# Designed miniproteins, single chains, continued (4), part 56

Each design is a single chain, and the fold is of that chain. pLDDT is the mean over its residues in the fold that is shown.

## One batch from the design tools (miniprotein)

Design m13931
Fold by ESMFold2-Fast:
Structure m13931 (fold): chain A 72 residues (1-72)
Amino acid sequence: KEFIEKYFNSKDFVDQMKALTYIALHYKPEYEELIKKFIEKYKNDPAFQETLKQILEHTKDPRLKELLKKNL
């Protein structure tokens, strides 16, 4: 989890996308607020929108699918 916090606090967009991809593949309820913050922060970024779409297509976790559908 400290590993994830490091990437989320990075000023590098690539590091932030790595963190988002990791939490999506290893989803836990505790990541819900972090995901919502990223959706709000980058809602107008086309690279971020493409990343969210790919996560939604490939994730098998129903909780994450519901979260993404509700906030897209």
Scores: mean pLDDT 71

Design m13932
Fold by ESMFold2-Fast:
Parts: C-alpha cells; structure tokens; sequence
Structure m13932 (fold): chain A 102 residues (1-102)
C-alpha cells in the first residue's frame, strides 16, 4: 500500500541521515540498495515509489524541513538510478528543483 511505501521511505531516510552524520557513506548507499530490493520484492512500481517520495518531500518542505525533503528526494533518485530507471530519476530531479524554487 502507499502507507507501507511511505513508512519504508521514512525509515530509510532516517537511517541514511544517521549514517551520513556518522560519515558512513557506504552504509548510506547500502540502505538505498536494500530499499530498492525491498520495493522490487513487494511489486512496488517506480511510479508508486516516486509519487510517495514526492508526497513525503512536499510534506517535509511544507513544515520547513528542507533537509528532510532533500534526503527523501536524493534517496528516491538514488533508488531510481540503481534500478536503471533514468526517466524517473530525471523527473525526480526536476521535482526537487521546482520544490526548492517555491
């Protein structure tokens, strides 16, 4: 469900943030890969995933959490790239730029 995808995104974003604060770049990358694998195993389309990521990023931005919005979009872009979905990665980059300009 979208609620389950949103929860997986929130958990992954929080873990990536913690690992980046610790200087663990390899661990942050592993979290993104594991998320991509879980989404594929669950039959979640890249469109559903991207929509959930944009929704969470817009919600974070609306409450003034620009750092959280950036982590969510960067995570979604990374997962799209790891899955070879360059069209979704490009669309997410454009959405991030539009959100930052608002």
Amino acid sequence: SRAEVRELLREAAAEITARLRAGDLAGAEAVARALGERLEAAGVSMREFADAAVELAEEAAARGDWAGAEVLLDLAIRVALLRGDYDTAQALLARGAALAAA
Scores: mean pLDDT 85

Design m13933
Fold by ESMFold2-Fast:
Structure m13933 (fold): chain A 81 residues (1-81)
Amino acid sequence: SKYAVFVLVEGPDAEGVARAMKEAVSKVPGVTDVHTDVSADGKRAGVLVYAEDEKAAEEAIKAAEETARKMGAEVTRVIRS
């Protein structure tokens, strides 16, 4: 994968949000791999997305952010590399 992006969120159901973000970003064309992590206290989650191109990376970020916000989580950080 040529592009990697990371979206970090905070909310009461971080595990549920992580699962939903992974499902949403996995549906984006050009996404090649998706990893999620959830904090030990269950309040923070991250999704790491690998994408073939910049467009797929940006669409994955939007999908993750939209999913998190719909579930009442706050997007605290987005990292593009």
Scores: mean pLDDT 85

Design m13934
Fold by ESMFold2-Fast:
Formats: C-alpha cells, structure tokens, sequence
Structure m13934 (fold): chain A 87 residues (1-87)
C-alpha cells in the first residue's frame, strides 16, 4: 500500500540521519527512491528499500557518512539503470 511504502521510506530516512547523512544527501537518496517508486511495481520497490536497509546495517558504524553515501549512491544508480533498461 502507499501508506506502507511511505512508512518504509521514513524508516530509511531516519536510519540515514542516524548514520550522519546530511539533509542534502538524504534528499538525493529520496529522489532516487521516488524515481524507483514511479518505475517499479510496489512489491519490487519494497524489496529494494529492504535491500538498502540491509546494506546500511552491513556497514561498520564507524564508516564515514560521506563514504556510506557514495556506496549507497552507486547501488541506487545500478538499480535505476536496470529499471530503465526495462522501459
């Protein structure tokens, strides 16, 4: 549901804040997620959000926020590319 999707996005944004991401970095991640939400079926999008959460949880807590952001950005860029290839 839309409500479930928005709740999962909010949970992810909170995790990013706890990891030290700036509001600008969070906005860029949100833009990538909104693009994927518009491109993918809801069930596939929810799987991607969960995969992003697992990726963040796999990182050492001491990983600098900028490095974590760059790695997440690379992951999201690959997901976006695969989604675009299906259009």
Amino acid sequence: SEEEIEEKIRELEELLRERGFSEHQIDEVRADLEYLKSTLPPEVFLEIVEEVKEFLESLDPSTPAHEAFLRLRQFLAEVKKRAEEKL
Scores: mean pLDDT 80

Design m13935
Fold by ESMFold2-Fast:
Structure m13935 (fold): chain A 75 residues (1-75)
Amino acid sequence: VKELYEETIEKLAKELGISKEEAEKLLYYARLVLGGVPRELVVDALARELGISRETAERYLEIAIKYVEELEKKL
């Protein structure tokens, strides 16, 4: 379980060209959206925390959501 999560962080970081710490935060925010937190609030928080535009944050979030969904299918 922990190894799959760590591998997912690494893949996401490489795909987006971000740090492992940033990828881990991104996966956390993706899980918040899937758990029912409004996307608008998550995009705002993510953009501010990573120092990126809202458009980039939205794109990153969509990719991270797909990664979380694939993890849930394998667990």
Scores: mean pLDDT 80

Design m13936
Fold by ESMFold2-Fast:
Structure m13936 (fold): chain A 62 residues (1-62)
Amino acid sequence: VEEIAEKFGLDVEKLREAVEALQKGESITEVAKKYGYRVAGLAALHLGLSVKPVIDLYRKEK
């Protein structure tokens, strides 16, 4: 998590919280709303999950 956060210039604590939320069963869409689409997308990639829902949310709200 730290390595990914450093590589992409993100807050490591925020990324950890997003990963934990996904592991607790929170949807990637909810995580994107709380922590931002970039953090949610990287957290999903870290866990091997699809990032499509967060991309779709970002496009819809933009």
Scores: mean pLDDT 69

Design m13937
Fold by ESMFold2-Fast:
Structure m13937 (fold): chain A 61 residues (1-61)
Amino acid sequence: MLDELLEKLRKAGYFSLVDLLERNIAEFKKNSSSLTPEQAKIQRDIIESFARMAVSIAELE
């Protein structure tokens, strides 16, 4: 799901938002080993929600 949202943003021309989201994902991956399952889920949900919001804004015109 997240990868599909990132591709949709890329196709819409929001390259800076994709870069920002990819940095956040990389930071999450780096720290994932020290997170509880609950914390990891919350961080994933935040990133996905932000990506979904960005796609919705892009489609709004």
Scores: mean pLDDT 73

Design m13938
Fold by ESMFold2-Fast:
Structure m13938 (fold): chain A 83 residues (1-83)
Amino acid sequence: GNLEMLKGVLVNSAVSASLGTSIDDLRSAALTAASDKLRGDELAEFAESLLRQAAETLEKRDPENAKKVREALEEFRRHYEEL
């Protein structure tokens, strides 16, 4: 898919994660985005922003799932910086 299709997958996963579901799908999509060097930093930056937004949305409503999203964000940042 093109860049816009990949962003669409990330958005759909982030919406589900913000409802406390499919957090592993968002994590996997974000790590895939971090590894896509051919698309440059745009897709990775977009993925990071969605992980942060999902964590913030869950923080007061679902602290355990917010923690999982924060752990995914930390893993994403570590993976992206080590590439």
Scores: mean pLDDT 77

Design m13939
Fold by ESMFold2-Fast:
Structure m13939 (fold): chain A 94 residues (1-94)
Amino acid sequence: SATLEELERRRQEIGAREAELLEAIGKIKDGQMSLEEVEAAIELARETLRLAEELLRLAKGDPSVSEEEIARAEEVVRRARAMLEYLERQKKAM
C-alpha cells in the first residue's frame, strides 16, 4: 500500500541518520569530539526524533496499518529519544 511504502521510505531515511548518530556516539566514547561537534550531534538527534515522531503519527493515522508496524514505529521513536538523551547527558558532562 502507499502508506506502507511511505513508512518504509521514512524508516530508511531515519536509519541513515541513526547510523551517523551512532558514529558520533562512538567518537564521544573515545574522547574524540569537541563541544561544537557534540552540539551538532544533538541537533541531528533532535531532527531524527522529530522525523521518528512523524513516522509514528503517520502509522497511527492509517487504520489499515498493523499493530506490528505501529510497534516498529514506536521502537524507532524510543531509539531516537535514547540517543538524544545520551548526547544531552554527554554535553552536560563536558
Scores: mean pLDDT 87

Design m13940
Fold by ESMFold2-Fast:
Structure m13940 (fold): chain A 62 residues (1-62)
Amino acid sequence: VEELKKNIINAAITLAKAEGKDFAIDSARAVARSLMAQGILTPEEAEEIIKEAEKAVDDYAA
């Protein structure tokens, strides 16, 4: 779970640089929801990953 979380956060930061903050956050949400639908993440884990991706993108944009 931690490696997956790190990968999603890093992807969101990279995407924020290329496409902007809103697109990066939407992409992170889509990935987390997809993994939740596949049973790889619990709803709680998906929500936590999304919140940390949002924070990482905000920290990058500050």
Scores: mean pLDDT 78

Design m13941
Fold by ESMFold2-Fast:
Formats: structure tokens, C-alpha cells, sequence
Structure m13941 (fold): chain A 86 residues (1-86)
């Protein structure tokens, strides 16, 4: 079975891919729902992903990518903190 850590890593890779390649609002929403289900998103990261979804719906991919980068940074910081807490 896939570990929670492996699932988290795959979701991070999907966000990184969406930053490099324009994605749809639906793809960002699917990632957001999975991260919430796993308890991996803090409230600030949720807000950033919601903004990315809104800009994707508007076709503003530059702002979408910027909000995705900000959300990815917060998730990376949170994961490092969890790994250090033991």
C-alpha cells in the first residue's frame, strides 16, 4: 500500500508539473481535495489553491502559476517541519 508520505510526494510532483505546464481549474481542485483529505493543507495553503483555481477559470495562467508556487512553498515547509518533529 502507498504510504501517506508517498501520496504527499506525488501530489507535490503534480503541483510542480502544473506550475511548468498550464493546467485546468479542475486539476487544481482535485489536488486540493486530496490534500485536504490527507490533512496536509494549512488554511493559508487552502486559500492560495482557491485563488489559483479562480485564476485558472479566468484563463490567467501567470497568476495561477504564481499562487501554485506559493502553495507549494508552504507545503514544502510544513512537510519539513513534520519530518523534524519525529
Amino acid sequence: MMSRQEREERLRQRIEQLISTPGSAQEIEDIRRELVRLGLLDPEAVELLEQAIEYARQGDYDRMQEYLRQAQRLMDEAQRRRQLEL
Scores: mean pLDDT 73

Design m13942
Fold by ESMFold2-Fast:
Structure m13942 (fold): chain A 78 residues (1-78)
Amino acid sequence: MKKLSEEEREKARKAFDEGYKKLIETEPKDVILKGIDLEIESLKRALENAKARGDEETIKQIQEELDYLNKLKEEVEK
């Protein structure tokens, strides 16, 4: 797995956030929530692999992405 810089992660999150804000206005909430749940599941799998390797930096990065997606899910569930 390639490690992304903090700046690359921030840019990716901003692009993703903007795209999801547009989708929230036009798409049913259940469709958006299913997409978020699939991303969370994928990241949880990556997190377990990182933990098995003891890759603390990757663990931290994946935890940050999971925190972001959980916050986004709460926003959509409003």
Scores: mean pLDDT 74

Design m13943
Fold by ESMFold2-Fast:
Structure m13943 (fold): chain A 102 residues (1-102)
Amino acid sequence: MTEEQVRELARRMVPKVKDALRSAREAEKQYGPEKAQELLDKEIVKVAKEGIDYGVNELGLSEEDAAMVTAAVIRAALELGPDSPIDEIVEKAVELYREMRA
């Protein structure tokens, strides 16, 4: 797998992960932390499945590689938060993916 394929998958996923994090932050203000976490967990599972499916079917990645990139994207977004630029989260995901393979 190329670093370019990692960035392509990350760029597709990051907007969806950012939206999930922003929705959870707003839900926490309205409904408290338990409901916010429930909503975040559901959206992250959905985004992860969509990311793996895209990586395998559109980018020709193995299921293992698609899952690793997907995990790296989610970790990067959680670490940097929903207000970080897409490009910053993408580059952090690439860094984390390299560390996961080392």
Scores: mean pLDDT 85

Design m13944
Fold by ESMFold2-Fast:
Structure m13944 (fold): chain A 64 residues (1-64)
Amino acid sequence: SEEETKLGLEQTQGLAEGLALALGGSRSSAEAWGADYGVGWAETPAGVFRLTSSAETGLTIERV
């Protein structure tokens, strides 16, 4: 639904922004799909990180 997509986007964007700020970066982006899936990216001095939020896997973070 649109509400599920909006909540997923807001949560994923917040997580990406928080990670970027915590690691001294200022650039982040996010996408979410209405079922249960969101992906965010954080650009930091330590590198670029991808965050995946899913009902099945929870939150995962990896350096890309």
Scores: mean pLDDT 76

Design m13945
Fold by ESMFold2-Fast:
Structure m13945 (fold): chain A 62 residues (1-62)
Amino acid sequence: SEIRELLFEEGGHAVAYGVYSWFAKLYESDPELQQKYQQLAEQHRAKELQARAQLDALLKQQ
C-alpha cells in the first residue's frame, strides 16, 4: 500500500539521518569526511520530512 511504502521511506531516511549524523561527529577531525556526512544527513532529513508530510496527508483523507 502507499501508506506502507511511505512508512518505509520515512523510517529508512530517519535511520540514515541518524547514522550519517553519527559519522559526521566521529569524523569531526577530518573536515572533508565531516562535511560529506553532514550533507548526506541533511539530504536524508529533508526526504524524511517529505515522506512524513505525504503520509500525514493520506491519513487525513482516510
Scores: mean pLDDT 85

Design m13946
Fold by ESMFold2-Fast:
Structure m13946 (fold): chain A 67 residues (1-67)
Amino acid sequence: SKETMKIEAGAVVYLSEQFNLSAVEKKITYQYYANIYGISVEEIKKLGSEADAKLSQERANQLLAKQ
């Protein structure tokens, strides 16, 4: 769903900030997820900025716990 995409995008943006990724690393990461969801990098950034901060953080923590 669109809500799921927002949370996933929010988690990606949150992790990028937490790990202080370089501009190049952020571009690669955003492009990877943009390709998965069939949307643009601009849309990933937009959806991530609109995503619920708490849900995005919880999703980010789930991804880290799995890896």
Scores: mean pLDDT 79

Design m13947
Fold by ESMFold2-Fast:
Structure m13947 (fold): chain A 65 residues (1-65)
Amino acid sequence: SMEELDRVAEQLHRSDPETRERIMRDFLRKYILSKLPSLDEEKQEQVLEYIKNEDLESAMKLING
């Protein structure tokens, strides 16, 4: 949601670089998981495999493509 995105952005600009990286990765993973129900089963399995391999970039590309 927009409210969640605003909270994450607020935390990011107040945080040190290590905390910022963690927050960004946590938010991205959560965002990816929130999109899973809108994908077919085959694509869901592919996204979950990317998450398992910490390949959030490929997971995002699949969701947005």
Scores: mean pLDDT 77

Design m13948
Fold by ESMFold2-Fast:
Structure m13948 (fold): chain A 71 residues (1-71)
Amino acid sequence: SSAVRRAADLLVGLARRELAEGASPEYVARTLADWIKRDPFLAANQDAVLARLRERLPAEVAELLERYLRE
């Protein structure tokens, strides 16, 4: 859906900015996981959002994000 695509675009942009500013992959992944879990739309569409993030984020961040989402 266009809403899922826009949400993923926003999260990718935020993650890339944090990494560029020296944030660790663990910090970025945990921040994204917490945001996804807190937002009712993102939580309901978690798998679709995660699939789009896996295509565009560094593999380490995407792997940690998937792990933290399952906690």
Scores: mean pLDDT 87

Design m13949
Fold by ESMFold2-Fast:
Structure m13949 (fold): chain A 81 residues (1-81)
Amino acid sequence: TLEEELERAYQNAVDYLREHSSDQKLIDEKEKEMRSIREEILELVRSGKISEQQGLVLFQMRLIAIVVEADLQVRQAEKAA
């Protein structure tokens, strides 16, 4: 189902963040943001605004953006130290 595919993408993104950062506060903030986006995408699909395939692609793109932003934040903190 779409819900299962979104959950898998979410878990993969969370696992990546946990593997590449020990900052639990950063991880918690990104997890909350990703969950909010998942609910937004599901509502767009349920309301018929987008297809399930479009919803999956949009969710994956937004997760990639969040992960890239988190990586940049970690690298900037390392450069400041």
Scores: mean pLDDT 82

Design m13950
Fold by ESMFold2-Fast:
Structure m13950 (fold): chain A 99 residues (1-99)
Amino acid sequence: MDEEIKKYEKEAEQGNADAYVKLGILYLKRGEVDKAIEWFEKAAELGNATAYVLLAQVYKRLGDFEKAKEWAEKALELRPDSVAAVEILNELGIEVEIP
């Protein structure tokens, strides 16, 4: 049952940001939120825009609205047309116009 995790861990160690995102999602499904955050942060460090959005969503679910805002703003900075990032910011009470 750890075959998929081992595969993505190997790909992640080689700098594949998509593999970090996949690992984070797998750990979220297992309820290991702290590990999921660690993998998403590694993906974000490599510039993966999806990881920024996922971090914003996770922190929002945890009630850490300050971190949720920070990650959503970073996602929008990386992709100004990110509807997902705009929606997260609007849900936090921050008005953002889609360009």
Scores: mean pLDDT 79

Design m13951
Fold by ESMFold2-Fast:
Structure m13951 (fold): chain A 85 residues (1-85)
Amino acid sequence: MPDFERMERELERLRDLARRSRVPLARQRALEQIRQLRDDLRRLRQRYEAGQLTPREVAIQFTALSIRLIGVEVDIELAERRAAA
């Protein structure tokens, strides 16, 4: 069973991290990517609850969302490190 609630909490944490970014362009990009991730997660959950996805399909799509989430966090951290140098 996908942990949709945990991913929603991680997206909220990431949104707060993005809002605290002192780099305006990185903040704007991160907030837009987080919005897209939330929309994609909501659609995945709806399809899962409707029984339209196999367990394997859910696992693959959930993993892809998790990788994208990590990428957004890394991009924020790299932008902050560059700004601090």
Scores: mean pLDDT 85

Design m13952
Fold by ESMFold2-Fast:
Structure m13952 (fold): chain A 83 residues (1-83)
Amino acid sequence: MLDAAEAEARARLADHPLVAEAVVEAGRRLREAGAPDERVARWTLGMTDLALELLKQGVPEEEVARIIREAGEQWAAALRAQA
């Protein structure tokens, strides 16, 4: 499930490797913080959709990657605070 979501994210973001790495890494941080695999998979695909929309609007890859990383860090911190 999670491996399939990561593969789909990498495939859909193949032209934007910096963003693909940010999505996959943020998903892994959520998993390490205690999120279930199904939730991480759904989040990964949702962030892929968001990233593609931002890129389509002309947002630079570095900024999209930063937005994704910051969102992942905030959610991981929230999960750890509930542990």
Scores: mean pLDDT 82

Design m13953
Fold by ESMFold2-Fast:
Structure m13953 (fold): chain A 89 residues (1-89)
Amino acid sequence: SEIERRKEEIRRRLEEEKRRLRREVEENRDALIAQVIALRREQLAKRGIEETLDEAALRERAEVIVETALELRLIGLEIDAEIEIRKLE
């Protein structure tokens, strides 16, 4: 079926995009963590709030934020693919 072949192509592209996104985040992990910490420092400075977390705690929280952002982006790709597949039906 032409429809089944197009669905397979969409699923294949989804898996390729998910692999690319995971690789991009992995390759840039330290830079992304640094960006999260820098944003936190900027926001605290604007409010005149002193940082109470040590570098290890800052890194751990930044890693959770980076991981959460990756998972949300992956979910977005999956939803887009599902919508595209449904349009073929």
Scores: mean pLDDT 90

Design m13954
Fold by ESMFold2-Fast:
Structure m13954 (fold): chain A 80 residues (1-80)
Amino acid sequence: SPKELGRKAAEKALKKSLEQAIDQAISSLGSGFSRSFDMRDYLISVDPRVGDLSEKDQLAAANYALIELLNAGSKYFDEK
């Protein structure tokens, strides 16, 4: 499912680089209406299986991953 794949891609991004994954999520928030496209492209670079989904499901996966990364970022900053 796009939700599960988005979650797994977010987890993979965090394992690859916690700081880079959080920075990408924050940067994507600043992109306004393009945030889902920026996040989608980042996730495809981390997990190419996201690119195999339909465009609608790619954007859904990107939105689920964005929420997951922002939650991880909030926890990370709360622990500092």
Scores: mean pLDDT 75

Design m13955
Fold by ESMFold2-Fast:
Structure m13955 (fold): chain A 63 residues (1-63)
Amino acid sequence: SKEEIEEAAKEAENETLKEYLAGKLTTSEQARQAYKEKFIELLKKKGFSEEEAEKAVEEELSK
């Protein structure tokens, strides 16, 4: 659902921010890639297929 996608996006942002503040991510490109990967994995845990998760991430990133 849309709510599950929004929750996954927020969780992915929070986890990416934690890694950035811990010095594990040093560039904007690394942070963007980490966010995308975390978002996909969170959606897969919620029952989305890999294709559905990738589509949801692309739609969110196009906003």
Scores: mean pLDDT 77

Design m13956
Fold by ESMFold2-Fast:
Structure m13956 (fold): chain A 63 residues (1-63)
Amino acid sequence: APRALTPEEQARLDALVERIRTGSPEERDAALQEIGDLLARHRLTPEEQGRVGDRIRAAVAAA
């Protein structure tokens, strides 16, 4: 069933988003791949998917 991220998954996502914002192009690509893998493993609600997408877009724009 679709769900929200757990606190542990949210902490991992926060770390990956920070790597996108502050990292090298290679670190950024690796972080995006890890986020993609995380989202693929866990079926999230459309609202949660939207929030994750917004955070990724903001981090990419800030880099």
Scores: mean pLDDT 76

Design m13957
Fold by ESMFold2-Fast:
Structure m13957 (fold): chain A 75 residues (1-75)
Amino acid sequence: SLAAAIAALRAAASKVSDATWKKAKESEEAFNALPEEDQAAVKALERAAKRLAARFGDDPEVRALLAALSQGRTH
């Protein structure tokens, strides 16, 4: 459901700080310099965002959440 997909994205985002998310997007080298647990959390957030966009990209709340991530905000 939409609610479950949004909840999954928010849960994944809660494990990634804004600083970690921005650093992960700077370069492959910056991503690889992150602790392994942070790399896993970033990848989980990327998968949740891609899934949400593919299924519910037309929803206003989904668009707002994806826009926040594109601007470097996870919280």
Scores: mean pLDDT 83

Design m13958
Fold by ESMFold2-Fast:
Structure m13958 (fold): chain A 74 residues (1-74)
Amino acid sequence: MEERLKKLEEMAKELRELVERHDEVFAQALALLSKQPDADRLIDELRRYFAERRGLLLEKAKELEAEAEALRAA
């Protein structure tokens, strides 16, 4: 049980770190695009794309965190 709990917490942490890296990549992409004239449409498309992908990563992290919490409470 202790090993299972540790693994779940480590996986959740790694997913949170992936979200942070994802946010960094998105910020870099926006900074590059903001230097281009007429980039508004592409920026809006990227915002939607990154929001959807970020949501999926956060959802998975929350699932693992919830499983770890349930094991800790048992």
Scores: mean pLDDT 80

Design m13959
Fold by ESMFold2-Fast:
Structure m13959 (fold): chain A 87 residues (1-87)
Amino acid sequence: MEKLKEKVEKIIEEYKNTTDPEKKAYLMGFLDLLFLKVPELLEDEEIKKEFEELMEEMLKLLREDPAKYLPAYEKGQADAQDFLESL
């Protein structure tokens, strides 16, 4: 669990520090899969609040250019699955 929380915090930090919307889509896909597979991560109220705010931004990006951002989002989910399998 500690490694998972550390990874989530690093991804959220990277999301906030990037200006590249495609990278934001990738990072959001990564987080979405982690929360789907490990919903206990959302028991942390700070993480849950941050994720909800990021999800609103992500839905906007997917509406603006799904052809560009959906593949990045799906790549993030695939890499998150690989990360979980490495634990």
Scores: mean pLDDT 80

Design m13960
Fold by ESMFold2-Fast:
Structure m13960 (fold): chain A 98 residues (1-98)
Amino acid sequence: MLLDLDEIEERMEEALKNSDLELFEEVVEELRKITPKENEATFEHSVELAKAIIKNEKIVITVPKDTKEEEVEHIIEKMRELAKKYGKSDIEIEVKYY
């Protein structure tokens, strides 16, 4: 795919480190244009999680009711580690079932 991924990655890292929502939205729009439809749901979920981290808002994870407790804990741990990487180790994480 003809996209400067290194430049996009650098801009995304800058947006997350500086809590720059405007820069983040700009990078997301570029990524959205190249995201395949089959990956759209996963991409949008990742965008919502990153946006919550930038805004220091609650991260909401929506999972099926039959999702194993161990899988839910693993997702929470990964989100906590990502938040710590960007200086937001105390961000609230909520799990919602559908």
Scores: mean pLDDT 67

Design m13961
Fold by ESMFold2-Fast:
Structure m13961 (fold): chain A 61 residues (1-61)
Amino acid sequence: MSPEERLLEIILRLIEQNRHWPESELQEMLAKAEAFFRSHLPPERAAEFIARLRARVAEAR
């Protein structure tokens, strides 16, 4: 597993464990994660990771 894939799994787990967080705090975490992946991955890979993060946040609500 790549370092970026491992980080994605950690963030997905963190979102799931913290479903009780206010929407604003989850969105702030999501924005920071999106910025990180967009700067470190090719656009196609970043889009896949961001889609998975957004889906997990949506599932938490």
Scores: mean pLDDT 80

Design m13962
Fold by ESMFold2-Fast:
Structure m13962 (fold): chain A 96 residues (1-96)
Amino acid sequence: SAAEEREKQAEEVREGLRKADEEELERIRERVIEELRELEVDEAVIEEVEKADRERLIEFTVRLLLIQADLAEEDRRAGRQSSEEEARERLRAAIA
């Protein structure tokens, strides 16, 4: 059931993003790129997002949100208070 609920949430996010106009989607692209630059991810990953068409950008955004949600859930279950630096390092590793 947890996997099914997760897939349902992912599909809901995809559907919402597909309703975004071109201007909104470009703002999403800019925010994602800025977040990736702050995380110091590989330049190749940033280049993929910069060149991504509408569908690829949506899938990348959904994947990023799911990774962030998973990491936050793991920290919550562990009762762990990760430092901002530790959280960034874990997110960077998960994206790569």
Scores: mean pLDDT 78

Design m13963
Fold by ESMFold2-Fast:
Structure m13963 (fold): chain A 76 residues (1-76)
Amino acid sequence: SMAAALRAARDAVEAAIAAARAGEATLQQVKDMTRRGLLLLGVPEEAADALLSLARTREAAIHLGEEVVRALDRAL
């Protein structure tokens, strides 16, 4: 179901953020999970990729991921 997909994406982004804060995930892994969340929220692929390209640091990628988690929670 869409609700199950949204929950799975939220949990994946939260896990990637936690792993990145612990030094256990790469910037690209956080971006990959965040991208999935953006697509499930209806953001077009090119717009998601453009937004992710602006997150050039771990801190920026985590911040974007946290915003996407909040958006996924609102969609549930």
Scores: mean pLDDT 85

Design m13964
Fold by ESMFold2-Fast:
Structure m13964 (fold): chain A 89 residues (1-89)
Amino acid sequence: MTVEEVIEKLREDPSSFDLGISTELVRKLANEEPLSEETIEQLELMLEGARFGLERVKDLLSKEEYEERKAKIEALEELLRRLKEKQAK
């Protein structure tokens, strides 16, 4: 699954992100809605937490489950990167 495919799924169903970030924040980020600097900082910390959590359970997940969760985290990281670039102008 590509990052763009995961982004489209998150736009269609923001609640499918089940790794500790609120559905509302996932929805806003997936739709490239403006976020405050404070919200961006909180989201970066939440994504770090999601990555840490995934690594802790890696050996308990199938390869497919691990890759799916990793792809979701990478999709939100990419959306956040795009938003930061857009708001830096």
Scores: mean pLDDT 80

Design m13965
Fold by ESMFold2-Fast:
Structure m13965 (fold): chain A 94 residues (1-94)
Amino acid sequence: SRSKKGIELRQKNLERSKELVEKSEYAEEIKELVERFERLGAEEEAEQLLGTVATLIEAYEKTPDEEKREELKERIKGVIEAGREGVRNLEAEL
């Protein structure tokens, strides 16, 4: 279902996700994981990782509550670790 409107929305969302991640402390680690997923042809997994982390970063930046910010930071780290394990499992498919 690739309508012109759908393609534009996907590109806009992807660009915003990249911008949010690139401005964060997680930029280098996410770029490495995304490249590794893409090398395996796992483009959908790469986009999911990027989008999930970007959503959590945006929530973190908008949250004034320090306890909720700590929870979001732990969740970001958890998503990154899950992504790292996922790509390692794909690379190590014995």
Scores: mean pLDDT 81

Design m13966
Fold by ESMFold2-Fast:
Structure m13966 (fold): chain A 68 residues (1-68)
Amino acid sequence: MATLVVEAKDPEKAERVLAGLAARGLILSARVSEDKKTFTVTAASEAAAREAARELLRAGAAEKAEVL
């Protein structure tokens, strides 16, 4: 598994995108900061984390997404 750190441009859109990715089995869990600016996501694999990062950036949901 891999960790993805997301800086949200649109937290509501980010939450919707992550929910769709979780339904596809790519995301195992997600935690949001108190200000809803940062999501810490546990992905099923490094490839899944990179896919999630691309989807979030493409959707305009994230300003930045880093795979750790």
Scores: mean pLDDT 84

